# Designed miniproteins, single chains: the designs that were tried, part 51

Each design is a single chain, and the fold is of that chain. pLDDT is the mean over its residues in the fold that is shown.

## One batch from the design tools (miniprotein)

Design m1768
Fold by ESMFold2-Fast:
Structure m1768 (fold): chain A 69 residues (1-69)
Amino acid sequence: AEAVIEGYAGGARSAGGEVKRAAEERGAKVDLEFEEQGDHGVARVRTEDEEMARAAERAGRQLREAWLA
């Protein structure tokens, strides 16, 4: 599965890091790529773990709605 987290750079990086941390705790593999331009960030998460994919999708939705870093 693949998910994209987009918004404020700090928020996108934090959300991507949280997904990676959760994956490490359960022994799952996740591929995380982060791009930043000024205050804008995009984190791309690739994983075969369905829970990790859903976590990334929820983080992306929350970041876009709340505009929190």
Scores: mean pLDDT 72

Design m1769
Fold by ESMFold2-Fast:
Formats: structure tokens, C-alpha cells, sequence
Structure m1769 (fold): chain A 83 residues (1-83)
């Protein structure tokens, strides 16, 4: 196998998983805040993390990019339902 490609896929997958988890945690923290502007900043950070995850995934695999895009849509939908 191509060791460099396999390592890139593994690292990209871990990045996508970590970004999604952090994005969900940022949304949960935002929901607990009474400060709507600060909550909005946390929601924007969650979206930025998912945009980076999609970019990393795209360079590694089309299948991983599709997964990252779907997770980004889930994050965007959660934010929209809160706001």
C-alpha cells in the first residue's frame, strides 16, 4: 500500500471526528449562555471548525469529504434550530 496516503486518510479522519466533537461542544456551551452575541461567536467557531474539516477531508478522500460535509450540515441545522 501507499503508506503516505494511508497515514493522510487516518489523520484526516481523526481531524474530522475531533472537529465534529468540538463543534457539538461549542454549540452546547452557546446554548447555556444568556449572552446572545457570545453564543453567536461560539456557533461561528463551530462552523469554522467544520469548514476546516471539509477542506482537510477533501484533500484525503472524496468519501471522507462527503462525510465531513454531512456533519457540517448537521452542525448548521442545529445552530439554525437554536437561533
Amino acid sequence: GVAGREMRLLMARRYVDAAYKEALELIEQGEKLKDTEKAKELYQQALDLMDDAVRVAREASPELEELARKRREEIEKKIKEIE
Scores: mean pLDDT 85

Design m1770
Fold by ESMFold2-Fast:
Structure m1770 (fold): chain A 70 residues (1-70)
Amino acid sequence: VREAVARELDRELARRGTDRLSSVAALDALQRAGLSRQQAMEIVNRVTVRTGEGVYHSKSAVLAALDEVL
């Protein structure tokens, strides 16, 4: 599961050319990796960070939250 999540996060970050993902993008990546919507929402809620552009999540923060939830 963790490797699948890391792969989907890397793919989304590369596609967008960014180092962080919005909550919606992170939820989509987590669900593509095989997590339920409920699990994905729990992970995103744990890692929510406000930046100058709104709420964004780094790959390392999402993976740390995944390790706490699963």
Scores: mean pLDDT 74

Design m1771
Fold by ESMFold2-Fast:
Structure m1771 (fold): chain A 92 residues (1-92)
Amino acid sequence: SMMAEHEQYLRRAEEYKREGEEAAQELVDGYTKLGLTKAGEITRESVLQAMDDLIQAAKENPELAKLYAERLERTTRAVRELAEQVRKAAAA
């Protein structure tokens, strides 16, 4: 049903947001080791705002909730990949 599908995608989006928040914090930690704390904090703020906007859009648009959950998954993956790159640079 549409309601069950909407609830499923909202739950998935919230899970991706939690992973993205964790990745964004790892990104700040990595940038801090490189002496770029302010850049890390600005990036984290932008990421968290983008994720909140996607979740709000998914809540307000049940028919598009899958699309917004998929966008949030891609955002979380991109942040995780960036955090890994920054972590490797900080260890070099």
Scores: mean pLDDT 86

Design m1772
Fold by ESMFold2-Fast:
Structure m1772 (fold): chain A 81 residues (1-81)
Amino acid sequence: SLRDEVLERLRELEKELQELGEKLRENPEDVETLRKLVELYREIRRLLEEYVKAFPDDEVARELLERVEGGIEKLEEKIKA
């Protein structure tokens, strides 16, 4: 199902985010790692947008989408600095 496909892909992306997060912990000024994090967050946002379109009553998914969008904005601000 769309739900199962989205959840499986989100699980894969979560592992990638954890790996990039570890690299960023070792080098917080690594712009390339920050850019890769933005790319992963954008893919997560895209998947959540598709999910929310199919399940508009899922408030938890909508709240998660808002948090992901906020995360992208914060990461982009760090890259600009």
Scores: mean pLDDT 81

Design m1773
Fold by ESMFold2-Fast:
Structure m1773 (fold): chain A 116 residues (1-116)
Amino acid sequence: GAKEAAEGARKAGEEAKKGDGEGAYKAGEKAKKAGEKGTGDREGAREAGEAGADAGYGASLGGEKAGGRKGLLGQMGGGVGAVSGGSGAASRTGEAGAKGAGLGAYSAGLGAKAAG
């Protein structure tokens, strides 16, 4: 649910910041699947959305460190992840927030994998 999506999104952001694109991608996939199963309260949705936004930001930073064309792909994936996570955080429902966070983390993970 929302809690699992938030945990996966946080992990994706951590791995992306470390430059582990494959780890970020796997964590993003887990967050997406948890978000798709999403049953959660409004507080869980907020936490999941914030974690998704953080994952996107982490992927963007990892892309900047990588540099070049691969770094640009990481920044683009991170940007998409941050937008999707932010939308989740703004959601008033646990399900929508969890789904948004999961999609954000997945996009961030894809960007980090492309950069790495």
Scores: mean pLDDT 64

Design m1774
Fold by ESMFold2-Fast:
Structure m1774 (fold): chain A 72 residues (1-72)
Amino acid sequence: AMLTKDEFLALLGCGYCKTSLEAIYDDFQNGKITSVEEAAEKEDRIVNSQCAFCAPGNVVAFNALLKSTFGV
């Protein structure tokens, strides 16, 4: 089942990147991006776990959750 925007942000969002994660969710929902690679072009820091506020090694879980949420 597709997560709501608030549910998606609660699982992946931190205060520092919430706006970027919200934009990624909206772009997936609108069909403007359809892959995790396209999401990385919007916010490489989040997708590749380069942000100090993301859990180390969380990129695999993030990508899996995007695929589960949007059915890609």
Scores: mean pLDDT 61

Design m1775
Fold by ESMFold2-Fast:
Structure m1775 (fold): chain A 65 residues (1-65)
Amino acid sequence: MEELRRRMIEAAVRFGEVRSRMTDEQLKELEKLFSEASRSFVNKDFAATEQYLDKLFALIDEVEG
């Protein structure tokens, strides 16, 4: 639980750092992934939360180059 919470916070911080570098389509996809990760976390579906966080970090990494 604490590890997933920390990853959620890290994702939010890194998103804030790269937001100005994102296209509108990348921004929309990332907001969708945040929404899905948050929903899964609240529902205690930690496996789904990890999957969405992995996709979210992959998108952030793509934007960073």
Scores: mean pLDDT 80

Design m1776
Fold by ESMFold2-Fast:
Structure m1776 (fold): chain A 70 residues (1-70)
Amino acid sequence: SEEKKKLERKLKFYRDILEGVRALGDAMLSLAEKYGLPEEEIARFRQTMDDSIARLEKEIKELEKKVKEL
């Protein structure tokens, strides 16, 4: 159905965003460590990335459930 196709496109979008956030987070952490940023700042940044990833993963799981129910 058209509704299923729209949800599948939205799911793909969030999955691609999650991959992008992971890649960006890894790159930024590597740069922070390379430039010798304080461990407390690196830890805070890592926590912010982990929180963002967890939120995206939750949204993806909810969308996956909706797609399966259609």
Scores: mean pLDDT 86

Design m1777
Fold by ESMFold2-Fast:
Structure m1777 (fold): chain A 86 residues (1-86)
Amino acid sequence: SMAQEIENARLNIEAARNGVENAQQRYEIGLRTNNEKTRAEALQTAQSSIKMADNAIAEAEKVGDKDLVAEGKAVKADALALLKKL
């Protein structure tokens, strides 16, 4: 149903946002400790968050929820900005 597709998109956006926050924390730890493994984990988490955001954007576009599309794009932009620092 459309309600289930909207809820799925919302949960994917939340998961992607949590991923960006986790990746940001790992990035900051990696910077302080000069730890290659922690930086690689931040990179992988940011990339995963982009994929989750892309899936959520596609689902939101399919159901015509413009607010969820905008929210998903904002999360993706944050993840891409973090990738440029990594």
Scores: mean pLDDT 85

Design m1778
Fold by ESMFold2-Fast:
Structure m1778 (fold): chain A 90 residues (1-90)
Amino acid sequence: SSIQEDIDLAFARMLGWLLGMTDEELDILIKELGPEKTVQVLLVIIKNPGTEKALEEIAKIVPKLSKETISVIAKLLGVSPSAISKALKK
């Protein structure tokens, strides 16, 4: 519902702020993934301090990403964009 989307958007913005994201970086994720999937991806990053486990879980949520979204996720995980692209192709 539209109410659930508004809640997910507010939660995504709160998580983005907590992770030190810019509004531009967060808007890149929301534009491609939507608020619900953005929340799921950001929670995976928070819950999984290991990069490999985070990439495995992200691949289950979002099977294909743009280069811009890959760059944002790579920055959050402290990895190269190529590591994200490789994980998504498995």
Scores: mean pLDDT 80

Design m1779
Fold by ESMFold2-Fast:
Structure m1779 (fold): chain A 87 residues (1-87)
Amino acid sequence: SKLDELKEIGVEATEIYFSTRPEVSEEEKERRIKSTLEAIEEFVKRYGLEHAINLLLSELDILIEENKDNPEKVKKLEELRKRLEEL
């Protein structure tokens, strides 16, 4: 479903976010990923899929700028952005 794809994109973006934060424990990363998934589900339920997509696009643009010095991460994030736009 589009919601499952949105959740997958959110998880992948969150993993890239933590890839530059090695000081964060695996336990904390798992908590944050779970929280992100729950937040996506709740936001979609309350405001709809289109608003959730627009919010994640904005967050993804911030993450791309944060990772601009790493071309492999930028490429991966741009691929996620394209997938999000096609939902």
Scores: mean pLDDT 86

Design m1780
Fold by ESMFold2-Fast:
Structure m1780 (fold): chain A 100 residues (1-100)
Amino acid sequence: SSMEQEIKKLVEEGIEKVKKALEKIEEKDYEGAIEQLEEGIRIAIEAYKLALSLGDKEKAQIMAEVYSLLVEARGYVEEKDYEKAKEQAEKALELFETLK
């Protein structure tokens, strides 16, 4: 369906944003990392809402977990715990990849 294709596009965009966030952390561009994580959070919320509209409870649950992990990653960047920020972002990336 068109909504299923939209979720797939959002997943691909989310993967790209999380990869950019990880790159920005490595570059010590923490403001850029927060910006990319915030975009990833927005994408996860949007995909979550679409999955709920389709009755796809499994995809909705995965997007809720991605959202939580990206919020935690952002929090760790703000706390200057960059190693924990990377761990949470990498877990979010792994969950996004299961939906490819």
Scores: mean pLDDT 91

Design m1781
Fold by ESMFold2-Fast:
Formats: structure tokens, C-alpha cells, sequence
Structure m1781 (fold): chain A 90 residues (1-90)
């Protein structure tokens, strides 16, 4: 659901404006190099289970590695996977 996806993006430190499609936020997050901040937010969020934290962090670490390699499409794909996983728990 849109609202849960928005909450997941905001949990990761992304910004969602009412005029912006939700899908733009993963690309902005990768392009701004904010993946490390997202990982710390996941680690410190008390609403997420340990299993979801572990899996989301693994996706974000993969995204970080692809971002360092200049593979922004793959980095965005893995950020999106983390968002979808978190949104399902919210």
C-alpha cells in the first residue's frame, strides 16, 4: 500500500513530497549517498523485528557496494527491496 511504502521511505531518511512519485525517493537516496544513514536508521528503529532489520541491512549493504561501483540502477533496485520489506512489516 502507498502509505506504508511512504512510511518505509521516511524511516530510511528519504523525503517524499505530495507532488513526487514514491518511486523517485530510492533514486534520490542512492544519488545522494545516503545509504549509510539509512542503515543506521534501520539498526535503531524499535518497530522493526530483528529478522527484518538483518534482511533490510543486507539489501542496503548490497546497494552501498553497487553505488560505490557506479552501478546506480542496481543500487536503486536493492534500496527498493529494503523499502518493500520494511513496508510489509509496518
Amino acid sequence: EYEKRVKAVELLGGRVGGTLPPGLVPSLLVNNGKIDEAIERVKNDPSLSEKVKKEAIEYLEKAKEYYKQGRNDKATEYVSKAIDLIAKEL
Scores: mean pLDDT 75

Design m1782
Fold by ESMFold2-Fast:
Structure m1782 (fold): chain A 83 residues (1-83)
Amino acid sequence: MAEYAEAAKRAEEALAAGDEKALTEEVARIMKLLIRHALEQGMSLEELEELARRIAEEARALGYDELAEAVERAAREVLEEAR
């Protein structure tokens, strides 16, 4: 939880500063942490895959294409390791 909160804070700071690279890096880290935590809590791979896809689609709809790709990549990496 503390690591997630710290990454979220860094992502917010990067967004405020207009640092797309830092924002993308922290969002990817947050996604990996969230997926690993959800898997430990018993959430299914299918549910997490759907959630990640929806988050990426929302990011893309807002014009954050690189952030959407980073979310998809981070989620895929963790979910494939769990299969």
Scores: mean pLDDT 77

Design m1783
Fold by ESMFold2-Fast:
Structure m1783 (fold): chain A 79 residues (1-79)
Amino acid sequence: SAAEEEELRREAEEKSWDELRKEAEQLITIGKVLNPEAAELARQALETPDKVESVRLIRKAQELLDEAMAASAAEIKAG
């Protein structure tokens, strides 16, 4: 949506490339254990020259990791 694109553009304007790369590197480290797809999206965020695309990929990787962490927590509570 237009609102989602505006939010991504705003985050890209607020964050430095250094901050985005640090976030992506952290997501790669966590994703290697919890969700390889999230790690791959975060890796793509490091490779793209488009800052808005980098933010979009980081957000998608974070979403997948949040889902994986929630699933893991549910299993611990059920066991």
Scores: mean pLDDT 82

Design m1784
Fold by ESMFold2-Fast:
Structure m1784 (fold): chain A 117 residues (1-117)
Amino acid sequence: KGKQVMEEANETTERIFEIVRTGYERGDTERALEEAVKLARETARKAFEVGPTMAENARDVIYIRLSGFADMLRHQGDEGGAELVREAGRAMARAMREELERMMREKEEEERRKLEE
C-alpha cells in the first residue's frame, strides 16, 4: 500500500507537469493550475489512508520533482515555463498541506469522540 502510494505520487507528478506545461503552451494557465491542485489533493488523501507520514512523503516527492522539472526547463532556456512550474509546485504544496491538516483534524475529532464513550 505504501509503495503503491509513492509510485502513484511519482506518476501524479509527471501528469501534473504535463497539465501545467500544456496549459502554459495554450495560454490557459489558471485552469491548468486548478486541475493540478485537484490531483495533488487527491494524492494527499490516498496517502493519508496509509498514514500522515506517507502523506507528507507524497507531498515532498511531488514538490521536489516539480522543482527538478522547473530547473530542467530553465536550463533549456524556458524561463517562463520554469517559473510557472515553480508556482504550481508552491500552490500544490500549500493545497496538500491544507488537505493534510483538514484530515488530521478530522482524525483527532474522531479519536476525542471515541474517548468520550
Scores: mean pLDDT 79

Design m1785
Fold by ESMFold2-Fast:
Structure m1785 (fold): chain A 95 residues (1-95)
Amino acid sequence: SEREQAERQMGEMLLRMLRLRDRAMHALGNILKTSSPEEAKKLNDEYNEVMKQVYDLVRQSLDAFEQGNYDEALEHMERAMKLLDDFYKKLLSKL
């Protein structure tokens, strides 16, 4: 069913997001080793703002899923993953 397909896809996306977050945290940690205290604070603030947006999109995704709006739920999850992936790539460019 559409529900079962969406549930599986959302579960897989969530696991990928958790792994991507772990990689982003590792990359951030490496950058911070060569950063000034001021740059470190700025990067941590940027990370926190990105994660706030990611969590907001995940919440919207879960709310849409509960309402039976599976396409909308998957769209919000995809946007959350894209936002985190873009931030991770930005971090990699600074290494």
Scores: mean pLDDT 87

Design m1786
Fold by ESMFold2-Fast:
Structure m1786 (fold): chain A 73 residues (1-73)
Amino acid sequence: SSFLADGDADLADMEALAAAHPDDARIQRLLDQVKADVAKARASTDPKEQRMHVIHASATLTLARAYVVVEEK
């Protein structure tokens, strides 16, 4: 399923973002959330559930990126 590949890419981006901000507890919590969402997508046999979890992971990554942009400005 293409959803799992999208989830893996979002997780990799989130891990890179969290590594760049090791002292930001908020970003570390969002990483844990993305990891959980991708794990749920992989555990699901329903393509709709896989898509839902990957969408949630993607939304969480977008939120994390927005937090970093606001702090850098």
Scores: mean pLDDT 84

Design m1787
Fold by ESMFold2-Fast:
Structure m1787 (fold): chain A 103 residues (1-103)
Amino acid sequence: LLEKAIEGLEEIIKEAEEMQKKSTNPAVQTAFKSIINFAKGFIDYLKKHKPTLEEAKRMLERLKNVVEINLKRLQRAGVATPEEIEAFKKIIEKLDELIEQLE
C-alpha cells in the first residue's frame, strides 16, 4: 500500500513538472511547484520514516488540500488555461484514489 502511494505521488510529480514547464503564467508555475515540493517531501518522509497507513492518509489529505486551495485561487484569478485547470482536477482525482487505497 505505501509502495502504491509512492508510485502515485511520483506520477503526480511527473504530471505537475510537465505542466509547470509548459505554463507561461508565474502564478500557475508557482502552484505546480508547491504541489511538486509537497509530494517530493512526502515521498522522502514515506521512504525514511515508514509511517502508519493512517499517517500516510493524513499526508495525502493535506496534499489534496494544497491542490484544492491552489486550484480555487487560480480559478478566481482567471489566469489558468482550461488544460491547466483540468490537470489540477486530475491530480485531485488521483489523490482521492490513493486515499481510498489506504482504507
Scores: mean pLDDT 84

Design m1788
Fold by ESMFold2-Fast:
Structure m1788 (fold): chain A 75 residues (1-75)
Amino acid sequence: PAPVTRTDLISQEPVDDSSPDYLSAEELEEILGRPSGFHPDAAFHVDDLIDLLELTAGSTPEAQEMIARLREAFP
């Protein structure tokens, strides 16, 4: 095996919509049961979305429902 350090770290965080940690705007809309308002070609990291929702609106019932939906879809 080839020892890789910097290249490995760079490859760990490529922005791509085929990663298992990412979901499309279409999938997000389907999970939430409503239009997300995002472009259909947009991709979102599930873990980052949950963290952001908790930080920005974690006290609202709407944000709690969205977080619950995302966790249900990605256990």
Scores: mean pLDDT 59

Design m1789
Fold by ESMFold2-Fast:
Structure m1789 (fold): chain A 65 residues (1-65)
Amino acid sequence: RPPVVVEESEDPKLTEEAQRNARAWVDAARPHPELAREIADTLEQTGTSPVMRAVARALRALAEA
């Protein structure tokens, strides 16, 4: 097990990919806002990754729209 502290530097590429993935998940979950909320909650609970945070925020915003 690699005991490495990886600080998630907000690299432009990581942010860009996170937003791209978030948009795809939002589009997929748009007809089912209930699923979007549940996925967002799950990602927030596991989330140390900025990618997971970005996806969770986008899904939650969609669910609350």
Scores: mean pLDDT 64

Design m1790
Fold by ESMFold2-Fast:
Structure m1790 (fold): chain A 98 residues (1-98)
Amino acid sequence: GGAGFHAELETLKLIKKSDELVKKGEEYLKKGDIDKAIELYEQAVEQAQKAVEIAEDGLRESKSMGDEFGIKVAQDALERAKKKLEEAKEKLEKVKKE
C-alpha cells in the first residue's frame, strides 16, 4: 500500500496550485482587474476544495489500514488543505464585496 502517501502528495500539489492562484489574483486586484481576480480566486477555491477531498480520502484509507504514521501524515495534510480553502474563500468573499 502507498495510497496514503499518494493522497498526501496530491493534496500538497493542489494546495500549491491554490496558493499560486491566490497570488496571481492579488496581482490582478492590485492592477484594478477585479473580474480577473475573482476568476483566479474561484479557481483557487476549487483547487483547495479538491485538496480537502483527497486528504479526507487519504485519512479514511490510513484509518482503515491501522497505519498510525499514515493517519498522522493524513491529518496534517487535511489541516493544511482546510486552512488553504478558508484563506481562498476569504479572499473571494472580500473581493466580491468591493
Scores: mean pLDDT 85

Design m1791
Fold by ESMFold2-Fast:
Structure m1791 (fold): chain A 100 residues (1-100)
Amino acid sequence: SEIDKLLEEIEKLIEELKELVEKAAANRDNRQAYDETFAQIMEVGGRIVKLLRELEEKGVPKEKIEEIINKIISTLEEMKAKYPSMAGLLDFLIKELKEV
């Protein structure tokens, strides 16, 4: 279904986000590489938020959207624990997800 395709796209973007966070943490001493990866993290985060809103527009119940958001937040909290240097950026993304 169209909803299943959106869910698969969100899952793919979450995996991409994990890889970008790891890359940013590894490049914290390289300003150019860090700034480029930070921009990519912000773009991917924005795309996840957009797709969550598209699920809402397609009539997916709010309770199911909140369940998906909570799973993403749990993943971001795990990444924050693994990469404490990324905590500020990850906290910003968690806040944005809670506003959906």
Scores: mean pLDDT 87

Design m1792
Fold by ESMFold2-Fast:
Structure m1792 (fold): chain A 64 residues (1-64)
Amino acid sequence: SIGDMQDQARQVAAQIRQQAQGMDSASQAQMMNTINHYDSVVQSSTDADTVRSIVARMQDMVDN
């Protein structure tokens, strides 16, 4: 369900935010801006394909 994907996005966003704490201040700011944007889109979307696409992009950020 969309709700399950939104819950997954919250977990992935938390992981990315934790990783960002180890970065320099400029990289941290860019990473936080990117993840806050993705999280906002995912949590406000009613389109399953949009949510799935953004969750996949967020997951790729963790897997790097």
Scores: mean pLDDT 82

Design m1793
Fold by ESMFold2-Fast:
Structure m1793 (fold): chain A 94 residues (1-94)
Amino acid sequence: AEEAIKLAEKALELAKEALKLAKDDKKVSEIIENAIEAIKKGIEALKEGNFLKAEMALEGAIRGLEAALKLTKNKKAQELLSKAKELVEEALKI
């Protein structure tokens, strides 16, 4: 769980940076904010030892990050969202 938590926390940091870059796009910003909340929920579930709840939350985060990645026109935000998605996918391996 500790390694998965660290990966998810790194993903959270990158998603927050992507949000700052995407602020001019209300729709993209909202999707990133929802993905951030899903990552936070996943981290909390991992800390509780609730792996099923963590998996569901982190899978939701992956879908949100992928949607934001497809919609954003900002190249730096795309790189950050792509890396955040990879880290969440690694965290799901527990």
Scores: mean pLDDT 86

Design m1794
Fold by ESMFold2-Fast:
Structure m1794 (fold): chain A 63 residues (1-63)
Amino acid sequence: ALEMLRKEADYLVTRGQQLFDQGDYDGAIKLYRQASNLYRQVGDFDNSDYADKLAQEAAKKKA
């Protein structure tokens, strides 16, 4: 169900934030990108854009 995909995306954002806090920026980027794709699939474009922004911030920490 689409609602289950949105719940999975919410979970991936939470896990990505935990990895970011631990300094695992590669892991955080991967989870944020997966969350963004899931949000897009369910039509939640605001949260998709938010997850993309989180991935960009994590990528910036690596550079």
Scores: mean pLDDT 85

Design m1795
Fold by ESMFold2-Fast:
Structure m1795 (fold): chain A 90 residues (1-90)
Amino acid sequence: MTPEAEAFLLSLLDLDGDGTLSPEQQPLLEELIKLFDVNGDGKLDEEELELMKKHLDSNGDGKISAEELKRVLESLGIKVSDAQVARILA
């Protein structure tokens, strides 16, 4: 995974900016990677990262929707509560 992809996913899951992911958030990170991993190698390149950013950014202004994140996780068969999504984004 590129440093840019890692930084973006950390920003998505760790909004307080300390740069660390909890063990509870790591499986969600892997599932997000798989969703946007077009070539199936388990890695995100720059093009796949851009696709993910665009998909999660409903306004194109760098804002990520909790609703969109929940929808993405549910499409992967992962059942998440509003509280879990809020915790991921908080």
Scores: mean pLDDT 60

Design m1796
Fold by ESMFold2-Fast:
Structure m1796 (fold): chain A 92 residues (1-92)
Amino acid sequence: NEAEKHYELGKEYEQRGDFETALRHYIKAAQEYAKLGDNAKATESYIKALEVIQKLMIREGVSDELIRLNTAITKELEKVGEGLDISSFVTF
């Protein structure tokens, strides 16, 4: 399905160091999984997006755009991850 396709593309681009493209695919995967009611996979995909944002911040520096994306994704993660223990996955 489209969610799985975007998740796999996110992994491929991340492995290649194309973090900006990986980020877009992980966000799309999370949104598509959330639409399907698969909150566990949506949560996993948002966590991957946050990991990629962290890598972008380390490589390129902290920008207003990356801070806004991090905040927006964290809010979506909190909504879809409600009832799931995600504390072990979110390291800053």
Scores: mean pLDDT 80

Design m1797
Fold by ESMFold2-Fast:
Structure m1797 (fold): chain A 99 residues (1-99)
Amino acid sequence: FQKEAEELAKKAIEAYKNGDYETAFGYGFRAILLDPNVPEEAALVTAEAAVKLIEKNKGDLSKIITYGIFLSAAVAVVPDNEKAREYLKKADEIIEKEK
C-alpha cells in the first residue's frame, strides 16, 4: 500500500498546485486512508482542498456536508497533524453557518 499511497499523494499535491481542488481532495483522501504516514504536505493539501471546495459550494448543503464528512475521516487518520485539524475546524464553522 505504501507505494500506491505515495503515488496518490504526489498526484494530490500536483492537482492542488494546478487549482484542481476536487482531484487533489480525492487523491489525498485515498492516500491518507491507504497509509496514514503520507507526507505532511499531502495531508495539508487534502485538508485545504476540502475547505476550498466547501467555500466554492456554499448553498449546496449536500456537497459541503459530504466534503466535511470525508475531511473529518481523513483528519482522524492523521490525529497529530495540527494544521489539518485547524482546516477541519474552519470547514465545520463554514458548514454550520450555511445550516
Scores: mean pLDDT 79

Design m1798
Fold by ESMFold2-Fast:
Structure m1798 (fold): chain A 81 residues (1-81)
Amino acid sequence: MSKENFEKMKEEVEKLAKELKDNEEINKLYKEGEKAEKEGNLNLAADNYAAALSEAYDYKEKQEKADKEKKKLLEELKKLQ
C-alpha cells in the first residue's frame, strides 16, 4: 500500500469512528489499528483500518436503509391522519 493510500484510509477510519462512536466493533478495530501503527506494524495497522472501514460501510448502509424506511412510514402515517 502506498503512503498516500494508507493516510487516506486512516483519515476515513478516524472520521467514521468519530461518527459511529457508539459502534463498539468499529472503534475496537480503529484502536487496534492505532496501536499497531504506534508499534511500527504498518501492515497490521492497514489490515485493522481496512476492517474498520468495511464494518463502518456495512453499518452505515443498513442505518441509511432503516432511516429511509422509518421516514417513509412516518410520512405515510401523517398523510392518513
Scores: mean pLDDT 79

Design m1799
Fold by ESMFold2-Fast:
Formats: sequence, structure tokens, C-alpha cells
Structure m1799 (fold): chain A 90 residues (1-90)
Amino acid sequence: SHMMEELRRKALIAALSLLPTATQRGIARLLGVSQSTVSRTRREIIREYGSVFNYLVKVLGSREKAEELRLRLIGKSLEEALRLAEEALE
């Protein structure tokens, strides 16, 4: 459904935003969305949850799962990070 697709995209933007090397343009290109969609989504998440990490805690249902994902993303390429984030969300 559109709602599930929107929630998945929001979670992927949050996860990829944990990477220090990830640019707004890079995330947008990888996910097939506009840069404005990425920037708006990040700002909305930070406004509502305080951080992209806090949003991932909610999405994954536990802090331990969110911490595990964050650690697994360290040193990964943007493409590898997307694969790991998609795996964690399923």
C-alpha cells in the first residue's frame, strides 16, 4: 500500500542518514526520489523523534536492533548500507 511504501522509504532515509559519508543527493539518487524529499523527510523525523536514530528505534521495535543496524552500517558503501537497512526492516 502507499502507506507501507511511505513508511519504508522514511525508514530507509533515516538508516542511510546515519552514514557520515552519505549526501542528500546520494540518498535521493539511490532511492529514486528528489533531494527535497530526502531533506524534508529528515527534518520531519528530527522534529517528531529528536533524531533519525530514535525513529529507527520506533520502526525496528527495539533500541538493541537499532544499535545493531547502526554498528553494521559503519564503513559501508551507500549501496551496501541500503541492502543492510532493507534486510533489517524485513
Scores: mean pLDDT 87

Design m1800
Fold by ESMFold2-Fast:
Formats: structure tokens, sequence, C-alpha cells
Structure m1800 (fold): chain A 94 residues (1-94)
């Protein structure tokens, strides 16, 4: 399970991405990757944010406990235009 601080950073970043794309978040779900890379000290999670208009934000998150970093790779799927935007973000865990 993600630490509360890591969850907060992920949620804040997803919210920023949603705001930049003028989207309202309906649900955010995060789960452990069923096929994670075998890296000591690194946990991989899949994140799905569902928007009120049916748009999606899909994320892959690596939490590196040794470096105290969260690596977030996201794809924004706009339901109105069918466009896909991808972003990579690195955050430090406090």
Amino acid sequence: MLSEEAKKLIEEEVKKIAEENNLEIKHIVSQRDPDPPEKPGVERYLVLAVMEDGSLILGEVEVDHEKKEIHIKVAVLDSKTGKVETREIVKKIP
C-alpha cells in the first residue's frame, strides 16, 4: 500500500493535470501493479482517475524508497476530442 505522503503527492499531481486540462475528477483508484519490475526498494502502482465527463488519466507510479522519489508517468485521454497527452513527473517524498 502507498504511504499517506506518497498518495497525497500522487493525488495532488493528478489534480494539477486535471486542472490544466479543465477536467473534474470523479474517482481516483490506485493499485499495485500485478506485473511489477523486480527492483529492491521500488514499488510500482497503477493509477486510474476517472473524470466527470468520462475522460481518463492513466498513470504508472514508481515509489523509490531508497531515493525517496516518486516517478509518475501519465496519459490523459480526452473523451471529447479523442486526444492522448503523455507526461512524466518526478517528485521527492518529504
Scores: mean pLDDT 75

Design m1801
Fold by ESMFold2-Fast:
Structure m1801 (fold): chain A 81 residues (1-81)
Amino acid sequence: MEERRLAYELSRRVVEKLTKESGLGEEGEKLAEELIKRYSIEQAMGLGTGIVLQYEVDPSVDKLLAIAGGIATIRGYEAEQ
């Protein structure tokens, strides 16, 4: 219980921070949309959550991938509400 909600909250913070720092918000949204189309929303959310968690412990993770992963996680969570 609550694991998806915690991933959602973390993803919102990471996306907000990295979008402000990099200006890659539009590119991240496009990449997230492609991930959802290619894998499905459920699998894209799982992959995205993994990327966001990896970024929190290792900031060398690519910022565009972290933004896209965070957006996929947010969209997946919101689609279940």
Scores: mean pLDDT 81

